# Ledger of designs, part 11: designed miniproteins, single chains, continued (5)

Each design is a single chain, and the fold is of that chain. pLDDT is the mean over its residues in the fold that is shown.

## One batch from the design tools (miniprotein)

Design m16349
Fold by ESMFold2-Fast:
Structure m16349 (fold): chain A 106 residues (1-106)
Amino acid sequence: SLEELRNRAKLLIAQGNYYRKQGNFEEAIEWYKKALELAEKAGDLELQARAYINLGETYRDMKNYQEAIEYYQKALQLLQQSGASPEAIQRIQQQIDDARRNLERQ
């Protein structure tokens, strides 16, 4: 069912968060990408955006700011499509701006 796909995607995001907390960014990315696949199958724009945000944050933690920006931009587009709050949209825009600033300093 679509609900089972959404619930499984959420569990895979939690697994990614576990590996990211341990500093195992490669494993975190694999789990987030699997969560994204399930969120896409479920047609859940909010879960897709959440997976992209977590990918962006992981690449930011790795100091791969260009990849972080690309994933945040994908998340921003999905949040706009899903009718997310202005506050949620502003937070991701701020993450993009912060990553761009860090990229210019490299």
Scores: mean pLDDT 91

Design m16350
Fold by ESMFold2-Fast:
Structure m16350 (fold): chain A 62 residues (1-62)
Amino acid sequence: MIDEIEVEVALEMMAIAVEKASPNPDLELLKEHAERLAELASKDERLKEQKEYAEKVIEELE
């Protein structure tokens, strides 16, 4: 059974990937999606890799 949090995490990861693929990426939107991903992934130990990815994206935007 797919957990709702796993679906939301997947959607945020897709949003980040789509924005990064844009010729003019919206850095503010990227940051919002990365912060949301970090928040969601922090609630489940199974999502540790997704949390680390989100933190890396946030760091790259600094």
Scores: mean pLDDT 79

Design m16351
Fold by ESMFold2-Fast:
Structure m16351 (fold): chain A 87 residues (1-87)
Amino acid sequence: KARLMAEAALEVAARLKNPLLAEAARHRAYAYLALDAGDEAAAAEHRAKAEAAYERALAEAPPTAEDIATVDATLAELRPKVIAAAE
């Protein structure tokens, strides 16, 4: 399941116009890939980088309605894949 979470996060990152939110989503994806590989140290590092990028986005370039709509639409599109893999 971690691989599918990584795919979802990468797709969100690819569609986001906000570069700091895209960076946060990309690091979340790398954290999921590291967890899938059993690398807890790499996963922790990428989670910390995702958090830092997200905090910076909130301060410098807060999420717009367009950013939120992009995340929601992307997750809605990917939800059937995640559900099918979980069943």
Scores: mean pLDDT 75

Design m16352
Fold by ESMFold2-Fast:
Structure m16352 (fold): chain A 91 residues (1-91)
Amino acid sequence: SVYQEAARRIADGLATLERAAREPVSDSAVRQALADVRNGILALKPLLSPEQYNALIREVIARLEAIRPRLPSPSIQQEVAELIAELRSLL
């Protein structure tokens, strides 16, 4: 289902970002992970209640904020900050 595909993209993207905080991961893989998180969240908007969607966004923001300072590249940290700002605009 679209729901399962979107939820999996968010989970896999966050897992890749968490891995990048612990071990070397290519910039392209990190950027793909950010795109997967963003696109998964946008795909879930029409499928979730406003309460469920806001809860998901808050959870993802909290996880991204925890990951961001542990990432080795300032440019990647900035791209994560930009995704956090975009997600906050959806609340």
Scores: mean pLDDT 89

Design m16353
Fold by ESMFold2-Fast:
Structure m16353 (fold): chain A 81 residues (1-81)
Amino acid sequence: APSREQLFAELERLLQELQDHYDARMAQATPAQQQQLRKIMGEFLARLRALMARLDAGADPGAVLAEVRALVAETKARIDA
C-alpha cells in the first residue's frame, strides 16, 4: 500500500493537473461557459470535501485515492463538454 506521504503527493499531482486543465479551458471560454465551468468546479470541490471527510473518519486511503482519481477524470470530461 502507498504511504500517507505518497498518497498526498499523488492527490496534489491530480489536483494540479485538474486545475491546469480548468485554467486552460477558462481562458478559451465565453462568459456563459465560464459560469458553467465554475459550477462544475464547485461541485467537484464539494465532492472532494466529502471524500476527505471520509478519509478523516478512517476510510481506506487507497480506496479514497481511487475515488478521487475517478472524480478528477469525470470532472475533466465535464469541463471538456
Scores: mean pLDDT 84

Design m16354
Fold by ESMFold2-Fast:
Structure m16354 (fold): chain A 82 residues (1-82)
Amino acid sequence: KIKEELEKAKERIEKILAEAKATLDEASVARIERLAEELLQTMEQIAKDSSLSDEEKIKLIRELLEHFEALVAKIIAEEKAA
């Protein structure tokens, strides 16, 4: 069910980007967009890696998404502090 996990991750990323575009400045949005692009590329590489089990792929995708959300929270905090 790697496809379902990727679809959920993509929807979550799209939601985060939509909220960022509504609330943050252009520079913060651009930074989050760049991180989202890098994340999506990494997730696609993990999904197609035949050396990894489906369990390992799901775990890595979830960990990467959590890390991305933490980075976005830091960017938001930095903007609010300015």
Scores: mean pLDDT 83

Design m16355
Fold by ESMFold2-Fast:
Structure m16355 (fold): chain A 97 residues (1-97)
Amino acid sequence: DDEARAAAMEALIASGGDGVLRVVIARAEATRAAHPDDESVQLAARAVILVAEGLLAGEEAARRAEEEARRLLEGASAPLRERAEREIELMREAARR
């Protein structure tokens, strides 16, 4: 169930703690591997991975990653774009803790 997977990811990100960004990257990579032929899933997962990696690298890298992620998400379906945007927002909040 895609809704259950999204809720689990949001709960994981919201729980905070050291290493949450690395867990998000690993789960997004697993999602890409599970859906190799779904272009929208690939774009949404790539956007989430880019922002998480940017947040781990520093403020300037995070800013550039968010710009690139926004461009990638323009090619994704609306539901997947909205889900990725929500995950990105939660990651930004977790990174500030």
Scores: mean pLDDT 79

Design m16356
Fold by ESMFold2-Fast:
Structure m16356 (fold): chain A 90 residues (1-90)
Amino acid sequence: SMELEELKKKLKEMGAKEKDPLIRNLIDLYLKAADLYVEGGDYEQAKRILQEGIKTAEELKANPSDITRQIGAVLRAIGELLDAELLLRK
C-alpha cells in the first residue's frame, strides 16, 4: 500500500542519514522484519513494525546516553525479527 511504502521510505532514509551504528543497525533489523511480514502477506504487521522502528529510532536519538533504553530497544528489535521469521516457517 502507499502508506506502507511511505513508512518504509521514511525509515530507510533515517537509517541512511544516521551516524550512530546502534541506531542504524536497529533500523536495519526493523526493515528486515517488515520485509519478512510483506513476504508472508501480513501487511498490517509490516506497517506496525515500520511505525515501531521510526518511533524507536526517534526515542534513541532523543535519549543518546540512556543505556537501559538502548538495551531494551535491541532486545525488542531482535524479538520482532524472530517473530517475523516464524511467520514464514509456518
Scores: mean pLDDT 84

Design m16357
Fold by ESMFold2-Fast:
Structure m16357 (fold): chain A 85 residues (1-85)
Amino acid sequence: SYLEELLELLQELIDLITDPEVKQQLTELLEQARKLLEQGDYSGALRKLQEAMVLALLKAHEKNVIDEDKLGELVRRFEDLVVEM
């Protein structure tokens, strides 16, 4: 499932983030996405996962947690998953 692959990619990004405030915000977005999935709202869940992914990538770059090459790799992986949906 593309949603499962997005969840795994997002969890990988969250694990790289050392800022507890950002980590909490991302965890809350993941929890919202999971609740929407449980309700059968796949479109709503996807939107929350996309919001979380954008925030995670932006904050990882700003905090210098990931170098530019690794950030580019993760962005490409995210874009590939979204296009296949």
Scores: mean pLDDT 73

Design m16358
Fold by ESMFold2-Fast:
Structure m16358 (fold): chain A 94 residues (1-94)
Amino acid sequence: SADAADLETLARILERQAKLAEENKDNPFEVEVALALAGMQVAIGKRSATGRAREVYERALELVKEASQYAQKGDFDKAIEKLREAARLVREAA
């Protein structure tokens, strides 16, 4: 289905951003950029999603927002953990 293809694309994006954040964990700007790109892609996908797929996007967006809150507090380990959780959620739904 179109929703499954969109979730697969989002899973790859979130997995890549989580990896980049982990590899650049000592650089706050790189972690914040990864979170911003992740959040933007989830928000864009949510606008077009329906039914179960929309619920997955909504939960993923909550996890990315939690990640951003941890990053604002300087807790980049928890921020990356929440971003990885969002990636896993979307991957399992695809």
Scores: mean pLDDT 86

Design m16359
Fold by ESMFold2-Fast:
Structure m16359 (fold): chain A 81 residues (1-81)
Amino acid sequence: MTDLERVREAAAAGDVATAEALVDRLLAGLTLSPETQARLDELRARLLEAVRARDPEAALKYYIEMDILIGLDLIKKVVLG
């Protein structure tokens, strides 16, 4: 199973604990800019609300947006470092 499939399943079940663990896994070992961290906190909150609402499409959308933001922050660090 992919992490995307796990996010979808957690959202369909309303399983907030599993969704939190998946977000923690996505963020594990990362040193991100304060701006990116603030944006990720907002997206995390929206993802968890989607999970509580049992909206797997919204939860997946927010998870993908988080992954994209992480990628962009890491690219900026390569360019600036």
Scores: mean pLDDT 82

Design m16360
Fold by ESMFold2-Fast:
Structure m16360 (fold): chain A 74 residues (1-74)
Amino acid sequence: SMAALRQQLLEQAERHREEADRYDELGKKLLEEAKKAEEEGKDSSPLLKQAIEYYATGGLHLMSASAYRIAAAS
């Protein structure tokens, strides 16, 4: 049914939103660790690079969540 299809699309949107939130939290944690490393005179570059990669991955999940929500609203 159309109702079942809409529910499936909303469930996909929610799962992608959860993944986006997870990657955002991982990125924030790494930025905090990078700041602490810099304060201790250590190289923060690897932590910053990984944080950027996590934010990029989260952004892709956020775009997917938006696409599924738009499809469900149609």
Scores: mean pLDDT 90

Design m16361
Fold by ESMFold2-Fast:
Structure m16361 (fold): chain A 87 residues (1-87)
Amino acid sequence: LTVTPVLSSEEALEIAKEVLEELLKRGRVTEEQAKLILEVIEKFLSEHEEVSPRELGEYLEENVPEEYRNAARDVLLEMALRIIERS
């Protein structure tokens, strides 16, 4: 993949919610981790019309505790895969 996918903030939020729900059902994230990660994502998306996974990843690294980093990474990877599937 040679191009970083870009999507609307509304589409990114929908994907994030779907990913978090799936990861929560699979026990990959806790309810607490999912809630915090979603809140951080919503805050980022409220300030951006178009979103790249890279920019979102940088924002999550700055705004989530290190203990949540693995959960945030799983969310980002799953979101990136879904974006590629939709493209």
Scores: mean pLDDT 76

Design m16362
Fold by ESMFold2-Fast:
Structure m16362 (fold): chain A 95 residues (1-95)
Amino acid sequence: SVDDLLDETLKKIDTASFDEAKLLLRELAYDVSELLVNQGLSEEEARKKIDEVFERVRKHLSTRFSPEQVDELMSLFWREANDYYLYLVSLKNRS
C-alpha cells in the first residue's frame, strides 16, 4: 500500500543525509505515482492521497532538516510525483 511504502521510506530517511533523502524522495515519488495509477484511482482521489503523503513527508522532514532544506526536498518531491503521475496517465490513455 501507499502507506506501507511511505512508512518504509520515512524510516530510511531517519538515517539519510540530505543528498540521500533527495534520492529516497524521488524513488518514493515514482513508486507512489505508479501505485496510484495501478490502483485505478480517479485523478481527484489520487491527488487527495498525494496531498496526504506530502503532509506526512513534510512533518517528518521538519524533525531532521532545516526549513530551507525541507522546502527544497518538498519541491523536488512534488515535481517528481506530479510529473511522473501525469506521464503514467498519458501512457495508459494511449493504450
Scores: mean pLDDT 82

Design m16363
Fold by ESMFold2-Fast:
Structure m16363 (fold): chain A 62 residues (1-62)
Amino acid sequence: MVHRVKVEPTEEERGASVLQVGKRAALRGGLPAVSDEDLTEEGGLNAMISSASGAILEATIV
């Protein structure tokens, strides 16, 4: 029996490699500012505001 042998394309590995380089630069002392970090802060901030706003509006703190 064979369960889904080929589902992920090689393209994924290319993207992962780029992120790995960014993390390496941040993890190892050198340069704290990298594309991955900027993307995380910008994307994360936007997602956090949207999520927090929704949660507060729906749940509301007692």
Scores: mean pLDDT 48

Design m16364
Fold by ESMFold2-Fast:
Structure m16364 (fold): chain A 62 residues (1-62)
Amino acid sequence: STAQQVRDLVLQESSLTMQIMLLYLKSRTASPEERARLEAEIAALQQQVDAIDAQRQALLAS
């Protein structure tokens, strides 16, 4: 059902958001080189969150 799909997407988004937060915490004590790598990883995860958000909005608009 659409409601179940939305719930699953919300849970996925929450998991990714937690991962992003943990990487941000790690970046605070990282070297400049490691920080750049972590920032790239955060950006990739953020893109995944944006994609899930778009999919969730599309389902709700249906």
Scores: mean pLDDT 87

Design m16365
Fold by ESMFold2-Fast:
Structure m16365 (fold): chain A 57 residues (1-57)
Amino acid sequence: MEELIEKARENGEKGARIAVEAGYVDESDIPVFREAGEKAARAKLAGEHGAGGGYRT
């Protein structure tokens, strides 16, 4: 299961890197996107099954 979390981190990092090259994101923000990907993956693995069911968000 940790492989899915690592993939999510890598996807966030790659997306951020492309945005940095396009001038939309600062290079120092790449770790923030990587961490956000990890948190999202952990939330889905904790039983949300991708439904996103946060009505109060």
Scores: mean pLDDT 70

Design m16366
Fold by ESMFold2-Fast:
Structure m16366 (fold): chain A 101 residues (1-101)
Amino acid sequence: MLEVLVTIMLVNFPESLHPSIEKIYELLLKKDYEGALQLALEKAAELSKTNPLLARWFLVSSLAMVYLALNRDEEAFRALADKFGIPQELVDEAIAYVDLF
């Protein structure tokens, strides 16, 4: 499932984001969930300066990758998101997005 979402992101996001998507995936494979989320937040913050809609979609998709890497453990996912100050709305969107698979 995580590999499917990574493939969807590589098809739908600009090539300029592919290194970030690939690095997030690598960190998640190493179970570095905090590192993956930190990278996603930093890249989304950078993108929000020029394209806030792309930044939001990138962050929600990256959160969905983290949730899948946590084997859909909602308690662990919400605890991690709270630690990083992520709005509940984005967390709920990421969970809903995964539920479409």
Scores: mean pLDDT 87

Design m16367
Fold by ESMFold2-Fast:
Structure m16367 (fold): chain A 74 residues (1-74)
Amino acid sequence: SAAERSLERQKQILDLFTENPYKEFSNKELAEILGVSEKTVSSHRSTIQEKTGLRKPTDLTAEPIRKAVERVLG
């Protein structure tokens, strides 16, 4: 379903952030990695931020944000 695809794309972004916690990813770079448009990446990042507070990989150093990520994507 479209909802499952959106969740899978969000998980892919979070996996990249977890693997690269001190790297700042551009929407263009994520779009190229995921094979989607920059607008699609921007939409998924906005959803992740709204649900977890996670804006960039370094935010994963904060325990409340890590717990929110685990809770939302579980």
Scores: mean pLDDT 79

Design m16368
Fold by ESMFold2-Fast:
Structure m16368 (fold): chain A 77 residues (1-77)
Amino acid sequence: SIAEELAKKILEHASKVLSEEEVKEIEELYRKYKETHSTLEATKIMAQKAVELLNQKGLSKAAMEILKLVAEAEKKL
């Protein structure tokens, strides 16, 4: 699905700039929210967490790339 592809792309982008521990935290958040939310909603929550972590590190351009991925995926839904 578009939501599953988006989740994969977000994790790929995050893994290039975030630590293994931070990427695992994002993946665990995604899995937890998938139990109570749609795949798209869980993916958006994961994206928000990734953006938060990237902004805390001053990686605003990487954060913007994740937001662009979310926006492009939502146009296809």
Scores: mean pLDDT 83

Design m16369
Fold by ESMFold2-Fast:
Structure m16369 (fold): chain A 68 residues (1-68)
Amino acid sequence: SELEERIAAALRLVHEMLEEMEADPSMSKEQIEETAKRMGEAALKGIREGLSSEEIERRLREIYEEAK
C-alpha cells in the first residue's frame, strides 16, 4: 500500500542518517541514540499527518543539525 511504501521510505532515510551520525566522530553514542529516537518519532508523526516525503526529510535533517 502507499502507506507501507511511505513508512519504508522514511525508515530508509532514518537509517541513512544514522550511518552519517555513526561516522561523525564528534557525536557520542548517547547523542546518536537520542537523535535517532527523535527522528523516528518525527518521521512517524509526519506519516500520520500526511506530510510529503520531502517535508519529512526536511524535519529529520533539522533534528540532525540541531544535534550537532
Scores: mean pLDDT 81

Design m16370
Fold by ESMFold2-Fast:
Structure m16370 (fold): chain A 68 residues (1-68)
Amino acid sequence: SSETEQAIARALEQLSTVYSPEEVAALRERIAATYAESVARGLSDDELERRLVRAYIEHADAVAARRA
């Protein structure tokens, strides 16, 4: 939904204060892929939200590992 897309954009904007442009781009791509797959498969909003949260956590873990 447009509301979900706006929430994602807002979150990515705020995360630009703690992530590099490349890290934000990687997260944006991961979120976009997760959203597109969920919509194409007709998943519920609740399941889409769960998958988006998972994508964010996986990104944070990957960034932490790369910076170590």
Scores: mean pLDDT 77

Design m16371
Fold by ESMFold2-Fast:
Structure m16371 (fold): chain A 73 residues (1-73)
Amino acid sequence: DELLARLEELRARVEALLARATDPRLQTRLRALLASIDYVESLLRSGSLSREVAEALIAQLEAEIEQLEAELA
């Protein structure tokens, strides 16, 4: 599943940020993103999300992760 593969890529990116994060507020924000990724994955696996809604949620997660990566660069 392409959407599940995208979520796994996003998880890896967040985990990489979390490994280098020393600020507790940033760590909390990154853990919240991991929880959001897990939730969307759970809804996709259960068939509770339409593909259109899932793509929109994944795009929002991607944008947030890209912003955090830029802030840390």
Scores: mean pLDDT 85

Design m16372
Fold by ESMFold2-Fast:
Structure m16372 (fold): chain A 58 residues (1-58)
Amino acid sequence: SSAQRVVAERLSRDFGVSRETARYVVENAAELSAEEVAEILGVDVEQAARIRESIRRL
């Protein structure tokens, strides 16, 4: 969706991950744990949990 694309672009920019990695996180947020999102994005688990919840609300 257009909303998922916009969020993926922001994640790529904000966390320095590739657009492909950001799209993977956005598309698989329901299946990924907060710990897995934290490892992928290079952030702490608390921030990853907030990001994951925001994506799941799309």
Scores: mean pLDDT 84

Design m16373
Fold by ESMFold2-Fast:
Order: C-alpha cells, then sequence, then structure tokens
Structure m16373 (fold): chain A 70 residues (1-70)
C-alpha cells in the first residue's frame, strides 16, 4: 500500500514536470515568433526549446515505465 502511494506521488511529480516543460516550450515558441527579426535571440531560444523538448521526452519515457509498474 505505501509502495503504491510512493509510486503514485512520483508519477504525479513527473506529470507536473512534463506540464511545466510544455508551458515553457510554448512560451519559447511565442518568443521566437515575436523576435523573428533578432537572429541571435531566436537561436538562443531555439537551443533552450530543443533542450526542454529532450528533457520532456525523457520524463515521458520515465512516466510510461512507472505507469506500467502500477
Amino acid sequence: EEEKEKLKKEIEQLRKSIALNEKSIKLLDEFIKKLASDKTRVQRYQKAKDQLISAKENLEKELEELEKKL
């Protein structure tokens, strides 16, 4: 029972982290669109976005594996 409760809490934390990454990615997309004339800032935001996408994909894989163990 306690082991399942800990697993559920870990899943909930991962879901929250994924949601935050999705919000950050959307904000970076909006900044890229608004700053399209500034190539240096666009490149910096694009790199940040790519890093967040990679992090999100890793979190989603971890979430899938934990959900399979429920």
Scores: mean pLDDT 82

Design m16374
Fold by ESMFold2-Fast:
Structure m16374 (fold): chain A 102 residues (1-102)
Amino acid sequence: MKERVMRLAEELAPLAETLLAIHAELTELAAKDPDPAVLRERLEALLRERLTPEQIALLRELAELVRGLSAEELEEIARELGNRDAAIVLGFARAYAAIVDG
């Protein structure tokens, strides 16, 4: 499990800047309109606009795996990655899972 999470985060690391931009936009929206349905709509729209279908599929797989992990396990993986961009991807996948579940 952990190895697959790390591999997906590393594979998606080139998207870190794009995912940070999406996260910033969602954070601004959440401050104005904290409706989970509005956040989900915007997230899906931004992903379709800025990522390929293959990248979206990998991000969804990572989000599903992250959903099964505790906060402590996620922090362990983030420390072990040692790569800022991969850690950013992991953080985004966690946020994605939380938005989809709300």
Scores: mean pLDDT 81

Design m16375
Fold by ESMFold2-Fast:
Structure m16375 (fold): chain A 107 residues (1-107)
Amino acid sequence: SEAEKELKEKLEKEAEERTEKIVEEVGDDVDSEEKLDEIIEKVEAEILEEAERLGLDVEELRKELEEIKKKFKEKMKENGVEPSEEQLAVIVRALYMKLAAMKYKQL
């Protein structure tokens, strides 16, 4: 329905806005794999805590986020891509989009 499409678009927009905020706040600090991993772990922790508050399937989400992180890190290593603001945006967006998808599925 049109209402379902509008809701999905709103949740995806919120995920993009949350990504932009993280990149604005800490993107310039992403000069190493250690810093990138630290930011990813903080974002994942916030997502899982929000999911628990919303009554989402935290265990399913945890597994999905772990798979996203593994694929992202593997792709970076295979392509010789260095940690950067752009790479932070890619991974953080993927994590927030997964949360948005699970929120949409619950509604």
Scores: mean pLDDT 86

Design m16376
Fold by ESMFold2-Fast:
Structure m16376 (fold): chain A 96 residues (1-96)
Amino acid sequence: SREEVLEELEEIRERLQEALEDSSASLEELKKLLEEVKERLEELIEKETDPRIRRELQGLAKFIEKTIETAKTVDEVRLAIQVLIQSIETLIEEYS
């Protein structure tokens, strides 16, 4: 349901925020977190019937995939996580 999708997005946002607060996180640990977030977003795409929300979630998943492939530093991944948090917050606000 829409409520389940929004609740899961909020949990993903909180997990990403916790990762930003951990200054000791390695590049490998942050990329593993992004892989887990991508998998969770792909599960939400399968549950969501609204084509606009599905498109937004697909965009986030693609952004994560590119970040995992191209990011070479912890700072690059942390910046990508900040962008993801903002995008998820905007999506929650728009569809709540």
Scores: mean pLDDT 88

Design m16377
Fold by ESMFold2-Fast:
Structure m16377 (fold): chain A 96 residues (1-96)
Amino acid sequence: GPTPLELVEVTLIAEALGLPSITEELVKNLKLPSIEALEEAYKKALERLRKGLEELKKSASPSLQEQLDKYAEREEELLEKALERLKERVEKQPKP
């Protein structure tokens, strides 16, 4: 099955994609992840995006390379905003 960190990464991606029903189901099953776990998932998602982009650019035309760069900029912005929203939810959670 998926690791706890992989589930946090999926939650971050669902939030970034604007899938509220999926995000709420994942949050309900996982409990809210720690801020540290969210930041780790964000760093791993960025690393995967950047490595995937670099690989695709090796065989891409200059026009496609420009499109891939614009895609990466949009995805990085969505991931950053998703991280900020989920961190706010964790910070507002009452301490046990």
Scores: mean pLDDT 73

Design m16378
Fold by ESMFold2-Fast:
Structure m16378 (fold): chain A 86 residues (1-86)
Amino acid sequence: SSSEAALRAQLDQLRAQIQALIAQARASGTMTDDMVQQLVDLLRQARDLRVKLGEMTVSQYIAASIHITAFELTKDLAEAERALAV
C-alpha cells in the first residue's frame, strides 16, 4: 500500500464487479453455487480492503462478515447487498 489511491481503485473495481454480478443474478433469477462462492470471495476482498484503508470499524467488520455468511448460507442477494453497504 504505497498508494491509498491504488487501494481505492481496487475497492472501486471490486464494488463494480459485485454490483454487476448481483444485478445479473436478480435479472436472471438464477444463482449457482459457483456464483455464490465468487460473490462471497469478492465481498470478503472488499471488506478486507476497507480495513486496510482504515475505513471500517470492528463493529462494521463484524456486521459485514455476518451478512456475507448469511448470503452464503441462504443465497439471499439482499444479504450480499447489506454486506456491501456496511
Scores: mean pLDDT 89

Design m16379
Fold by ESMFold2-Fast:
Structure m16379 (fold): chain A 115 residues (1-115)
Amino acid sequence: AAEKARQQAEEAGRLTGGTADIVGRVIYKAIEAGSPEVEVRGVLTPERGAILATAVNEKGERYVAGAAFRRVDGRWEVLAEFGTVKVESDEELDAMFAKLREAAGLTDEDIAAQR
C-alpha cells in the first residue's frame, strides 16, 4: 500500500522544478484520504499543466484532488486547486479533469499528445 503510493509519487516526481511541488501536494491530499492506492492523471506542456490524483478507500469510495497551473516568469503558478472531493462515477472524475485542463488553458492538441 505505502510502497505503491511512493512509486506513484516517484513517477509524478519525474516532473522536476516547481511542478514537482504542485504534483506532490495533489498526491499528498489523495494519500490523506486513507487510500492504499493512488492513481495520477496529468497533462503537462512547457507552459501549462493539469494534474488529478484519485484515491479509493476500503469502502470503495473514490476521492480526488487536483490542480491546474501555468508557467509565469520561468516558474509554475497554481491557477486552480481543490482538496479531497468525493466522486460517485467515472463520468464525474472525467468532468473534473476536463475542468482542470480548461482552467490550465490546455488545447485538444496538448491533450492528444499525451495519448
Scores: mean pLDDT 69

Design m16380
Fold by ESMFold2-Fast:
Parts: sequence; structure tokens; C-alpha cells
Structure m16380 (fold): chain A 81 residues (1-81)
Amino acid sequence: MQSALESLEKLAEKYGLEEEYLKKLKEEIEEAEKIPDEEERGRRLAIIEKTAYLMGVEGLEYEEAKERAEKELEEALEKEA
């Protein structure tokens, strides 16, 4: 089983993210993994993964990709509730 960091690093490599953005995403994963609440930790990790995908596939900038990832996750949670 690979860590969330290793999983994101592979996604970043696959989608060709620049080292500067990879570093930012890695720092966010490390902070997310410190969250004691399992649900909130999972939510933060999902946002980070979606941010990397949007940057790599859609070509969005880091801040815009993060905002969109948070919005899409929130909408998905509202539909499941």
C-alpha cells in the first residue's frame, strides 16, 4: 500500500506538473495527514488529488484548480446527503 504522498507524486509525474506545484501539493498532503478526524482528512486528500488532476489535465493554475476541486467535492457531498 502506497502513501497518499506517493500516489500524488505518481499523478503529478503522469500529468507533468512542475516541481513548484508538486512541492505545494506535497506540503498540503502532509498537513492533511496530520488531521485526527478521518472524514476531514479524507476530504482534504480528495481535494488535493482533484487539484493535481485539474492542473495536469485541464491546465488550471494552482489556486483556481484548488477552488474548483473544493467546489466539486462540496457538490458531490450535497448529492450524497
Scores: mean pLDDT 73

Design m16381
Fold by ESMFold2-Fast:
Structure m16381 (fold): chain A 67 residues (1-67)
Amino acid sequence: SLELNKLVTELLIAIQQGDFEKAEEIAKSIPDEHVRKAALDAIEAAKQGEPLSSVARRIQRALAEAE
């Protein structure tokens, strides 16, 4: 959905800025359970030093699989 894509975009921007508190708030607001779980896992990976390109790939894969 357009709303889901907007939330994912805002989430990726927050992660890129290192604002993990905002990223977690956005992730928790995602209505799709599969995307929400992937987003939270991606934030933890980012905190552990995973590159943004890899973090974004995790979230984009989940978004593509969303029903």
Scores: mean pLDDT 84

Design m16382
Fold by ESMFold2-Fast:
Structure m16382 (fold): chain A 70 residues (1-70)
Amino acid sequence: SREKVTLAAGYLLKGIREGPEKVDEYVEKAMELVPEGADIIREYARKAVENPELAGRYVVEAATEMRKLL
C-alpha cells in the first residue's frame, strides 16, 4: 500500500543519515515492507550511499517508482 511505501522510504532515509554501515539494515527493513520494490530499494540505496547529499532526492524517486508498482 502507499503507507508501506512511505514507511520504506523513511527507512531508506534513516539508513543513509546514519551512514553506510547502517544502510544494509534499513534496506532490509524497507524490502520487508515493499518486497515488490526490492530492486528499486537496492538501486536507490546504492545511489544515495555514493552521493549522500542527494539522499533526499533519491528517496523521493525510489518512493515514486515503488508507487508505480501499486
Scores: mean pLDDT 82

Design m16383
Fold by ESMFold2-Fast:
Structure m16383 (fold): chain A 83 residues (1-83)
Amino acid sequence: MLEELRRMKREMEEMLRRMETASLDEMLRLWREMQEMAAEMGRLAAQALAQDPSLRPQLTPILEEMERILVEAGEILQKKLAE
């Protein structure tokens, strides 16, 4: 579970970097994929916490980084749409 969440976070970081040089169409696709991945990560984290609440300190930083990545991705997309 934790290894899967860490892998998904790294995939989101790669998508974020791709957004910086992407076309608008690719940005919209990446944004949708990132949102879907974030939703899945949230569900997996909730399931892990329900089974073992002691995982909270390990899950919290992963979820915080995920949220930061989404905020940055949204800002890149908004800036591109304003062009």
Scores: mean pLDDT 85

